# Designed miniproteins, single chains, continued (3), part 84

Each design is a single chain, and the fold is of that chain. pLDDT is the mean over its residues in the fold that is shown.

## One batch from the design tools (miniprotein)

Design m11084
Fold by ESMFold2-Fast:
Structure m11084 (fold): chain A 58 residues (1-58)
Amino acid sequence: SAEEKARELAERVRRGELSLDEAFAEAERLGVSRETLLRAEVDLGVEELVKGVEKVTK
C-alpha cells in the first residue's frame, strides 16, 4: 500500500539512508502522495522534518 511504502521511506530518512528530498523523489516515482509520506515521517518523529517546519523543503 501507499502507506507502507511511505513508512519504509520515512524509516530510511530516519536512518540517514535518504535525505528528505530523495524520499520525496522516490515517493513520487512510487505513486505515493506527499501528504502520505509527510504523515509517516511526522509519525516516526523524523527530526529533519521538525526542523524543516520553519522552512519550505523542495
Scores: mean pLDDT 71

Design m11085
Fold by ESMFold2-Fast:
Structure m11085 (fold): chain A 79 residues (1-79)
Amino acid sequence: HMSEEEFELEVRITLVTMQAALLKRIAEKTGNKELKEMAEKVIELVDQARELLSTDPEKARQLIDEAEKLIREAFEKLK
């Protein structure tokens, strides 16, 4: 039985992972090294957050917040 907080963070991790996959796909098609590095950094952050989800949910939340910030910055560069 997972907590409501843990469920919230799992949903956020899933959404950010999907957005990072999209960014990586765009970077591969366009040869944009900066977007590729940003997508890879997001994946690193969500992997760390997933490891900490049950033991340190506050740290996991901070890592997810940082990943979401990078996703927003990356998509703004595309507009």
Scores: mean pLDDT 84

Design m11086
Fold by ESMFold2-Fast:
Structure m11086 (fold): chain A 85 residues (1-85)
Amino acid sequence: MSPTETLRRALELLRAAVEAALAGDLARAEALATAAVDLLVEGGLISEETGETLIADAKAFLRTASREELEAARAQLAADIARLE
């Protein structure tokens, strides 16, 4: 898989995680965010130590973020994915 394809798939998983959080499914949101970061680590785009930090940060964000913050994150992820076309 190319670095661009890996990044696109990870961003799609992160968008799905934010959508799950907006739907109130935090368990699914955390699992999807973890899968996205794991994909970036396996693809060599980030280090394992960076991945560990990002998973912790993503889980904290998904647990504490307001609806407005989650909607902003979803919009930003959609824009980031569009830039990889």
Scores: mean pLDDT 86

Design m11087
Fold by ESMFold2-Fast:
Structure m11087 (fold): chain A 69 residues (1-69)
Amino acid sequence: SKKEELRKELLKLIGEILDLIGEIIELEKKLEKTDDPEEKEKIKKEIEELEKKIEELRKKMDELDKELN
C-alpha cells in the first residue's frame, strides 16, 4: 500500500530528526564546558548546520503527511 510506504518513510525521517537533535544536545553540552571563544563559534556553526538539516527534514515530513491525508 502507498500509505504504508509513506508511513515507513515518515518514521525514517522522524528517526533521522531524533538523531540530529541528539547531536545538537551533545554540542550544546560541549558549548557549556568550552571557554575558548573560537571553539564556541565552531560549535555554534555546527548547531546551526544541524538545525538547518532538521528544518529540511521537517519540510519533507510535512509533504509526506499531506500525501497520507
Scores: mean pLDDT 86

Design m11088
Fold by ESMFold2-Fast:
Structure m11088 (fold): chain A 96 residues (1-96)
Amino acid sequence: MEELRERAAEAAERAIELLRRALEELREGSPEALELLRRALELAEELLEAIKEGDLSKAASLLAALGILAAEADIAGHPRAAEAIREAHRIIAEAL
């Protein structure tokens, strides 16, 4: 793997771990917040796959979707979920 892809893959793995931790921390919370976090986790896992396969165009689209999901979570009134998704997006975006 190229250095850029290795760095991006490591960032995506860290983002996945952060989202899994957020799910555990918020598990007693609203079903809507948990659904948003699960959707973010699915996007982050697909993003990791795209990075590993070298499909950077797909990775960029999935990263954009993750950012949109963070905004949706904030608008829906789930600031803790929004913050976790936003941090996951930031970690991956800084590595790409």
Scores: mean pLDDT 85

Design m11090
Fold by ESMFold2-Fast:
Structure m11090 (fold): chain A 64 residues (1-64)
Amino acid sequence: SKEHELILRLIALELRKIGLEFEIELLKKKKPEDEKAKEEIKKLEEEIKEIEEEIKELRKELEK
């Protein structure tokens, strides 16, 4: 079923997002004043934005 494929992909993306958010939290706790850690966090935040956009698109397809 197309709906099952979309649901599984949504679950996978939500899990990836949670993993990235956890990584950001760890970096903030370990190296709060490190400039390299700030750059890494920015890259992870950009990746989260891409995942959020994909989730939004998949949710829109699921609501058809």
Scores: mean pLDDT 83

Design m11091
Fold by ESMFold2-Fast:
Structure m11091 (fold): chain A 57 residues (1-57)
Amino acid sequence: MEEKKKIVKEYLEKRFEVLDEMQRLMDAGVSPEEAFAIGDKKLNEIDEEYKKKLEEL
């Protein structure tokens, strides 16, 4: 079974969601620096989430 491929797909989808959120924040007048900080926090959370998935395998 190819659980690794599933994890990678979910990771990529989560990254797209973060990018969309950053665009929305900037449209609302949030500074790029603040939008990047929020995005970085989200990306870090995603990374930790996928580390746990790999460790549980």
Scores: mean pLDDT 78

Design m11092
Fold by ESMFold2-Fast:
Structure m11092 (fold): chain A 66 residues (1-66)
Amino acid sequence: GAREAAAEGMAEALRELGVPEEVIEELKRKIIEGEITGRQALESLGLSEEQKERVQRAALRAVLAA
């Protein structure tokens, strides 16, 4: 579904930013299960606003392509 597509798009962008795979998989699971929002996940990582925008764009592209 859209939530799963968004989570995968975010995961790919986070890998490009050098976030550890273990952290990515935990955040992906929490988002898919509805425990946290994508915004909350990005805030927890201490990313810059530009990095957050890049991840959000990747998530949106993944949803639109699904």
Scores: mean pLDDT 79

Design m11093
Fold by ESMFold2-Fast:
Structure m11093 (fold): chain A 80 residues (1-80)
Amino acid sequence: SAAERAARLEKVKQIIGRLMSAIDEGDFEKALELAREAKKTLSPEEIELLIGYLKNLAAQYAADPEKKAALEEIIKILEE
């Protein structure tokens, strides 16, 4: 249904925004904690969607190894 898809996208977008903000600020501890909370609160479908978006975003951090490593650790947490 359209409403279910919209709700999933909204949750995932909000989490992506918070994760990216924390990573861009260099607050990797906050980013990892947000990832752990997302894993507890999101459905399996929402987690898969989030992982997909984060993998696409990883390319944007190619010039920043520290931020890229943090993003890769977030993906690992979500996949566990």
Scores: mean pLDDT 81

Design m11094
Fold by ESMFold2-Fast:
Structure m11094 (fold): chain A 47 residues (1-47)
Amino acid sequence: HHMEEERKKILEQGKKARELLDELFDAVRRGASPETIAELEKKLREV
């Protein structure tokens, strides 16, 4: 079933996005460099 495969893919992408979001927020709170923050934002957009 086409929609079943799509749903699984979306759930997997959601897990990756959440992990990257947590990492991004943690980096911001730590006062990481703008370069580090931009790199994490790029990874989040790729998910």
Scores: mean pLDDT 78

Design m11095
Fold by ESMFold2-Fast:
Structure m11095 (fold): chain A 87 residues (1-87)
Amino acid sequence: AAAEAAKAGDRVAAEGVRAAPAEDAVRAVGAAIRGMGEGIDAAIAGGVAGALAAGAAGAARAAAAKTPAERAEGGARAAAGYGMAAA
């Protein structure tokens, strides 16, 4: 359910940050923070439907990610979106 999807997103975000080279670590963390903010903002603007849509979009982005930062952003957005929907 949404809570399990949020945990999966959190793991993907953490994997993205860990995969980043040292010189890109700050950028990967920034991407994760941005993704989290996007998920929260979507929940505030759209309620549960907005939160679920942000979660799905984050998951899709993470799956299509070509860089650690993209994976971190997508994972964090998924975690925040699904997490807000589960709350």
Scores: mean pLDDT 81

Design m11096
Fold by ESMFold2-Fast:
Structure m11096 (fold): chain A 62 residues (1-62)
Amino acid sequence: MVGDVYEALYDYTPLSPDELAVKKGDLLRILEEIDDFWYKAQNLDTGETGIVPKVALKRVEV
């Protein structure tokens, strides 16, 4: 959900300039839900923003 922190389940390499690079274990803040398959997120380790596949992420439980 928007505002929640998610963890990257695996490394993801961008296929286009608008996509976000992530490493397994990176923490991301969700900024926007683009569609059923993509979030716009900020990588909290790098500070970069971009779109990332929802299937690459898991919501962090408290």
Scores: mean pLDDT 80

Design m11097
Fold by ESMFold2-Fast:
Structure m11097 (fold): chain A 82 residues (1-82)
Amino acid sequence: SELEKALKEAEKLGKEKAGLSEEEIKAVREAIEGVKNKELSVEEANEKIGEAVNKTLQEKATADQGDEVSAAILNALDEASK
């Protein structure tokens, strides 16, 4: 599915570009799945993801890498909202 592709890309970029931990990747996945299951709004999921990963993105990623990871996460949230 397009959601599975988007989620896999977000996980890959988060690990490779931003150094996200398995726990941080799990938090991203759970938030995106919450949108798919109508348990979370896109706004609520984005806030939860930010709480989990923004510190790591700021500390370990360049601005360009952080933007790439954030874009992949937003794409996965968009696919989950459909």
Scores: mean pLDDT 84

Design m11098
Fold by ESMFold2-Fast:
Structure m11098 (fold): chain A 57 residues (1-57)
Amino acid sequence: HMYELYRYEPGKENPEDAPVERPEGWVYIGLVPAEELIQKVKELVDKGYFFDFVKVE
């Protein structure tokens, strides 16, 4: 399974060609496989970011 991963950074915008439009501050990180998702999320939480992800495959 693949997931679209996002993090929240105030003052940053997703590019116009991002897969989904997000409110200001949400930055698209990329597609991550399920086996990497938990590690990537933990890294974001450890740095104090809010995160979101969407299952695509």
Scores: mean pLDDT 69

Design m11099
Fold by ESMFold2-Fast:
Structure m11099 (fold): chain A 96 residues (1-96)
Amino acid sequence: MDIDPELFELLSRALRLLLTALDHRNDKEVLKKVAEDMEKLVEEAEELVKKDPTEENYLVLASVYTTLSTVYGLLGDTEKAQEALKKALEYLDKAQ
C-alpha cells in the first residue's frame, strides 16, 4: 500500500497533539488549546480531502476526527466528542 508522505505528516501532527492532551489531561487550559489546534487541523484535513478525495485522505481525516473526539472527551464535552466520532465514522465509510 503506497501511502503519501504528506498524509503521514498530517497524522503525525494529530498524534503529537493527542500526546500533549494525554500528558496534560488534568489541565483544562492546555486541553482547550489542544482542542482549538486540532479543530484547525481538521479544517486543513477537510480541505486536503476536497482537493484529492482518495481512500487514504478519508482515512487520515477519520483519524484526525478520532483524536479530536478523544480531546473533547478529556474536557468532559461528551456531546462534541460523540459528534467528532460520528464524523470519523462517516469519513471511514467513504474510505471504501
Scores: mean pLDDT 82

Design m11100
Fold by ESMFold2-Fast:
Structure m11100 (fold): chain A 87 residues (1-87)
Amino acid sequence: MKALAEKRYDEAIKEFEEQIKKDPNNADAYTNLGEAYLMKGEYEKAVEYFKKAIELDPNNPRAYGLLAEALRKMGKDEEAEKVEKEA
């Protein structure tokens, strides 16, 4: 189960990276890429991609929520609360 799930996340990451290559301003693709890294436990990468998604589309409540979740997983509760207030 776990090894198969990791394989599926790696495949999803490649698909979202290809979406970004075709449209570098696709905020949804960055949000989805961040979520895949979050699910894989790569919290620092997830945070970077969610911040990029918000930079491209500041009216993206999903990216703010997922960014706060990733920050909490990293023990950055104060930063997470600040992000939640900006959503």
Scores: mean pLDDT 81

Design m11101
Fold by ESMFold2-Fast:
Structure m11101 (fold): chain A 71 residues (1-71)
Amino acid sequence: DLNRKAAERAIELGKKALEAGDYKKAAESYEEALRLDPDSPKRPEWLKKLAEAYEKLGDEEKAAEYRELAE
């Protein structure tokens, strides 16, 4: 499935962005992965990574929202 492969690619880009300290790019990449494959069994892990990216950006409200969605 093209959308699943695209989502996995977005996750790879998000992980690399987090490692590089580019938290805005990381958040955008994880959001794109969730948009492309919203029913992924990896969704809770992706939401947790997205919450981490927003926490690093200082957006505590979005970080809390995505953390709760990951449960």
Scores: mean pLDDT 84

Design m11102
Fold by ESMFold2-Fast:
Order: C-alpha cells, then sequence, then structure tokens
Structure m11102 (fold): chain A 65 residues (1-65)
C-alpha cells in the first residue's frame, strides 16, 4: 500500500471520526477518480462530495506540513 495514502487516511479518519478502513476507501476513491464511489461514501457520512473533498484536501495538506 502507498504510505502517503495511508497517512492521509489516518488524518482523514481523525478529522471525520470514522474508521481508518472507511477513510482509506475515500482516499483511494479520490486517487482513482472514482466519482460514483466517492459520492456513495459522502452520502453514507451525511456530507456533500464537495465537503468530503475539502476535508480530504485539508488532511493531505496537514500530512505534508
Amino acid sequence: SDALLEAIARELARRLGISFATALEIVRAMHERDHARLAALAAELGLSVEELERIAKESYLSVLS
């Protein structure tokens, strides 16, 4: 597994209060540009795709700091 994707998933899990497994699915869906999967995951969390993408981007930037 990609160490950077796992680091982003850990930070995303912390920010959203979700499992690492779910956060990793989100990060992978974004990396793979799987828009249908990302939309389904956002809906399960009660978030818009735009909100989920924003939080994931913030998680990515935090990992790079």
Scores: mean pLDDT 87

Design m11103
Fold by ESMFold2-Fast:
Structure m11103 (fold): chain A 92 residues (1-92)
Amino acid sequence: AERAAELAREAAREAVRAGEEAGRADLGAGAAIAAIGGAAAAELGARTGSERLYREAAIAARGAARAARAAGAERGAELAEEAARLAEEAAA
C-alpha cells in the first residue's frame, strides 16, 4: 500500500521531467497532479484501512498513466500503472 504511493510520486516526477524535455511542461504538470492525487488516496487508504480509498487510488493512478502517455512520459505511465496495480491488490 505505501509502495503504491511511492510509485505514484515517482510517476509525478517523471511526468514533469519528460514534459519539460518534450517542450510540453503543461501536459507533464497535469499528469503529475493526477499522480499526486493517486498517491494521496493510497496513503489515506493505508492509514484508514479503507478498500474504497485504495480503489480510488487505483482509478487516479490509471488516469495519471493515460495523462503521462499523452505528455510523452512513458516511464511515468509505467510507474503510475504499477501504482494502480498495487492499490488494486490492497483493495482486495
Scores: mean pLDDT 78

Design m11104
Fold by ESMFold2-Fast:
Structure m11104 (fold): chain A 62 residues (1-62)
Amino acid sequence: MSVEELLKKAQELVDELAKNGIDEKKLEEAIKLAKKVLESFGLKASEEQIREGILSAIKNNQ
């Protein structure tokens, strides 16, 4: 899967969480995809930091 495909899937999951409410399974999947995207750009973030970023984005869109 390309970086662009990973980004699209991560964005789709974040949008779904924002639209339909927080599902822990989908949130964990979004965290894993975001981590893969960040690592592909040589960036490091903890799963906790990624989780906080996703939840913050959802909060700002709801």
Scores: mean pLDDT 75

Design m11106
Fold by ESMFold2-Fast:
Structure m11106 (fold): chain A 88 residues (1-88)
Amino acid sequence: SLQQQLSQTIQQTRDIVDTITDPQVRDAANRAIDRASQLLSSSDDQILQQVLHSVQSLYQALQSSDNQGRIDAANGTVNTSDFYQNYL
């Protein structure tokens, strides 16, 4: 299910964040994960799919050494999650 895929991607992203030493990246990524996690209970497949895409983008960004790209991806996930949370 999309909920299972989102839950698994969130957990994989948390595992990567735990290896990051940069505090700004860690804070931004943890905020993004927390906001995405709030949408796990959504019954709307479109919401779940969009949030899943944003967390997948964050997961990919966190695997690079580009701290600005990591922060930008995290902010994108926050923005996507907050947008859908406001309409639930």
Scores: mean pLDDT 86

Design m11107
Fold by ESMFold2-Fast:
Structure m11107 (fold): chain A 78 residues (1-78)
Amino acid sequence: AEEQAERIAEAVKTLFEAGHDAETISRAVRVALLAFGVDKETAEKIAEEVRKILNESDDPEEIAQKVREVTRKALEEQ
């Protein structure tokens, strides 16, 4: 769970720094989680939270931290 959350957070930060929009990044997160074997409901929940974080912050480090936290929490609840 923590390793997957770290990987998702790093990917989100990288895509954000590369100039991708919130919709593109959220879709990439959903696809990555499904590829990791995360169920559809949990993957969609995490992707939606990531989209909200990206709309609320312009700081890559803050985005990465919040994404890691919400991803870890959601994965530990399944």
Scores: mean pLDDT 83

Design m11108
Fold by ESMFold2-Fast:
Structure m11108 (fold): chain A 85 residues (1-85)
Amino acid sequence: KELEAMILTGMGRGLLKAGHYDEAIKQFEKALSIYKSARIYTNLGEAYFKQGHYEKAVEYYQKALSLDPNNQRAKDNLKKAQEQL
């Protein structure tokens, strides 16, 4: 279960770096349906941020921080997303 979510998350990150944001989001959503983690929420937030969907990015970064309050990437990205609103 966790391993499957990690594989899907890795695929999504690869797609995100390649600029395939919609496809990355689908992979992250599939991973999230299998296993909830701060990492998956942070990656979803980043994908929405890159698409200009700042409100959704904020929502997902906040969900990441609710699971892992010390996630520095989620904290930094949340601040950047809020500055776009």
Scores: mean pLDDT 86

Design m11109
Fold by ESMFold2-Fast:
Structure m11109 (fold): chain A 74 residues (1-74)
Amino acid sequence: SKAEEHEKLGDQYEAQGNYLQAGTHYEKSGDEYEKKGDLKKAAESYLKSASAYAKAGDLQSAARSGRKAFELTE
């Protein structure tokens, strides 16, 4: 699925130390899981995205992805 493809790309970029690209692909993975109604996997992907963006120094994108994760967890 598109969600799994983006998650795999995120994992590959993170392994390479390309945290900005990792954050982008984890966020896209979260968006695709959310569209499918898999809110738990969406939240997990958004948290991975937030962590990756923070490692990249992109604190604005990290905050955005973290907020998306928080909105899915009550």
Scores: mean pLDDT 89

Design m11110
Fold by ESMFold2-Fast:
Structure m11110 (fold): chain A 98 residues (1-98)
Amino acid sequence: SVSFSASEIELPGLKEVTLTVNQDGQYTFTLSNDKVTVKIYDENGNLLATLNKENPTVTLDLKAGKYTLVPSGKEEGEDTLTVTAPDGSTASVKIKIK
């Protein structure tokens, strides 16, 4: 299973969301719109992936643990980041830009 520390966040400013991963495996991250960039970091601060309008879907081989997601955006709107776990379960966070 997989979960985010928040179901909704609001920008402007850099806010962080923690993703908790309970099983090793492949996790697919998808942005619903073109409004945000999301950078995914491991517990040690290593950048694993960047999701944006050019790369709205990324699949990562993750180990159980905690990951930090840092969203940013310049245009007013909404985007939803969805993560799909290897077992097909999902978690989502809505990102609002003002």
Scores: mean pLDDT 83

Design m11111
Fold by ESMFold2-Fast:
Structure m11111 (fold): chain A 59 residues (1-59)
Amino acid sequence: MSDEEIRKALESAKKAMEQQNPTILRAALHELEEMLKQSTNPEIIEELKKLIEEIRSKL
């Protein structure tokens, strides 16, 4: 997955966070965790970790 694709997914996850829907949040969490495994960019890794932690705190 490219950095651009990961950034678009991060934006989608941020929108899911705004909706506060547990089903959407769980789907976003799973997607972000898979992206974290595939990412090698430190900036993207930090953004992924932050969103994963925020979503986990809301579930």
Scores: mean pLDDT 76

Design m11112
Fold by ESMFold2-Fast:
Structure m11112 (fold): chain A 78 residues (1-78)
Amino acid sequence: KKVEELKKKIEELEKQARDFRRLAATYNSLAGRYEKLADETGDEELRKIAETFRKMAEKYNQLADELQKEAEKLRKEI
């Protein structure tokens, strides 16, 4: 019974890590689009928005890494 609960928690952590990886990819895509717009318009605010999206992508990738480490730790207990 406890093993099944651990398996469910591992699956939830892995799913959340994948969701954060997808968010990071989305923010990187948005950053690229805003970088292109900044280059075309010369608008420095668009460049700052792109930098913010890049930082958000990095944070979500870090969160995903932490969740994956927690999932691996729980797998060793099974």
Scores: mean pLDDT 86

Design m11113
Fold by ESMFold2-Fast:
Structure m11113 (fold): chain A 91 residues (1-91)
Amino acid sequence: MDREIARGIILIAAAVGDFKTALDLAVENGFSKEEIVEVAETGARGAVRLGELTPEQAEKFIEDARKLAESTDDPKELAEQIRKLFEEYKL
């Protein structure tokens, strides 16, 4: 799959609440840490629209995801850490 087409599909999945699938596909398509953070930002904004997170929770999650990206060298490890963080915010 073309990387730009894959990115579009993954971001749509994140935006409509299929966040785990979006992160899994991002890792499978070799997304960089920056691209994985973009998936996290899109998922958080989607969760606000779906009523799963408040805007304040979404902004805090995005900040925490960016901090994880600074401390994690492996995109696959980053995606797993972001997935766990998102599940904690939805509780």
Scores: mean pLDDT 82

Design m11114
Fold by ESMFold2-Fast:
Structure m11114 (fold): chain A 93 residues (1-93)
Amino acid sequence: SDEEAEKMAEEVTRILLKIAEQSGDEEAKRLVEENKELIKEAFKNYKPTSPYETPLSRAVALVLEAVAAFSGLPGYKKEEIPERIKEAIESLK
């Protein structure tokens, strides 16, 4: 539902802001703060059942990858997270 997508976007935005603040990357923090609505719209329009990768599904995946890396999941580099956040936000435009 749209409400569930909005809740997920709010939680993701909160985590991205925490990552940016912890990294000290003011540009990453600013990009997240200025593009909260864009993140919300991306999650509302995301279709996980699509058999094809779209620019929107790729952007959502990049945002989720940043969240996963912050959560300490194997295979992700914490030092690359600010750049991943910037890449994800730019992909949503």
Scores: mean pLDDT 68

Design m11115
Fold by ESMFold2-Fast:
Structure m11115 (fold): chain A 100 residues (1-100)
Amino acid sequence: EEALKILEEARKIVQEAIDNITLETFDKAIERLEKLIEEAKQKGLPGVVISTLESVLRLAREAKELLEKDPNSPENIKKARFLLDVALALIEIAITLLKK
């Protein structure tokens, strides 16, 4: 399933950002997520896939903004990680819905 492949790729991108919480890694993750959204739209994938990817991108951008304010703040790093954990949960929900 093409939709499942796109969501699995998004999961990998988000997990990589969680494993290495830096501005550089987040910039790469955001760029890759933007490309996945464009690919999903061009392929006419279901709205649940597109909306999930857009929500994940928004959370990644919010996480990056926290790191930009103070990249050495343990509180900001913890909040950024939490936002990415929420992004992973949204991807898992979308994958589950597509298997129904």
Scores: mean pLDDT 86

Design m11116
Fold by ESMFold2-Fast:
Structure m11116 (fold): chain A 71 residues (1-71)
Amino acid sequence: SLLEEIREALREMARAAEAGDREALLAAAERADALFRELGATGDEAAIAEARELIGRFGAEHREAIAAVLA
């Protein structure tokens, strides 16, 4: 499912950020963005809301680590 793929992309971003791997982080972020756009196109409001919550929590938890890798 798209939600499972978004979770996987977010886990890839977390691993890349921990490793300091800018290329992997950017690739995973692009994948997460593309998957979220695909989910939006489905019109599944419940799944879209869950994905927004997942992305929001991920952003709050990993903001500093991601910013450090991209600086």
Scores: mean pLDDT 85

Design m11117
Fold by ESMFold2-Fast:
Structure m11117 (fold): chain A 84 residues (1-84)
Amino acid sequence: LPLSPEVAAELRKLLGEALEHAQKGYEAYAEGKLEEAIEHFEKAIEAAERAARLAEEAGAERLAEAFRRAAEEGREAKREVEAA
């Protein structure tokens, strides 16, 4: 049930990448830099999807679901910017 230290470290890294890019995406959106915002949200989505896959492979189903939700939230943010 507890994740291996190596898997936990990689998930923490991917979470950090997703959060960093999501923050940069919203910052760029607030500044009217729509292309830059889209690029950052795409990177945040990629990190969240990779984390979901890793968590699923490790048997951490609830954590995988949380990362899939984060990826969908990122896609929603990207769609909002594309509609602006």
Scores: mean pLDDT 87

Design m11118
Fold by ESMFold2-Fast:
Structure m11118 (fold): chain A 60 residues (1-60)
Amino acid sequence: SQDRLMSIMDSIIRSADRIDPQFGRQYQQIRDVASTMSVDQMRQVVRQVGQDFSRRGSQV
């Protein structure tokens, strides 16, 4: 559901903010845009952000 996907996104944002507030900010902006998308598009965005966060998180 949309609510579940946004909950996952919020969790990623909180984790990213702990590493670098700038990354948290960038993901927050993506989340704001994603909230206007279809569920399928939102799912793709959440997956992409999760992959990006995993990649960046491994560098700190």
Scores: mean pLDDT 78

Design m11119
Fold by ESMFold2-Fast:
Structure m11119 (fold): chain A 67 residues (1-67)
Amino acid sequence: TEELFKKGRKALEEKNYEEAVKYFEASLKQDPENVDALRNLARALAELGKFEEAERYAQKATALERS
């Protein structure tokens, strides 16, 4: 779980946004309420121009923090 998140973060830092999306999606499959993974997935999707998908994950992260 933590290993997948770390790999996603590294891919994001290297601007490998498609790879970052894959790792964060895999991390969320194990922990669907991981706010940090949701936020980082939203960022990677926005960098890829997938703004509607990015907004969906950003809203989910916000909802979890306000619960």
Scores: mean pLDDT 84

Design m11120
Fold by ESMFold2-Fast:
Structure m11120 (fold): chain A 63 residues (1-63)
Amino acid sequence: STLEELVEEARKLIEEGMSGLEAGKVLLPKALERGIKPIEVAQALLKNGLDEVAVGLLMVARE
């Protein structure tokens, strides 16, 4: 699943020291290129305990 790939990338970005907002900025363009809505990515991130990335991604998507 493309959502699972984005969740695993989010984990790696956080382990590398990125903030949730920085990780959200990296993931949003990748999700949009794959035709995935920001809310669907955020829901997948929340289910996997990546709450800061979910919030960061939605903040970027609203700007």
Scores: mean pLDDT 85

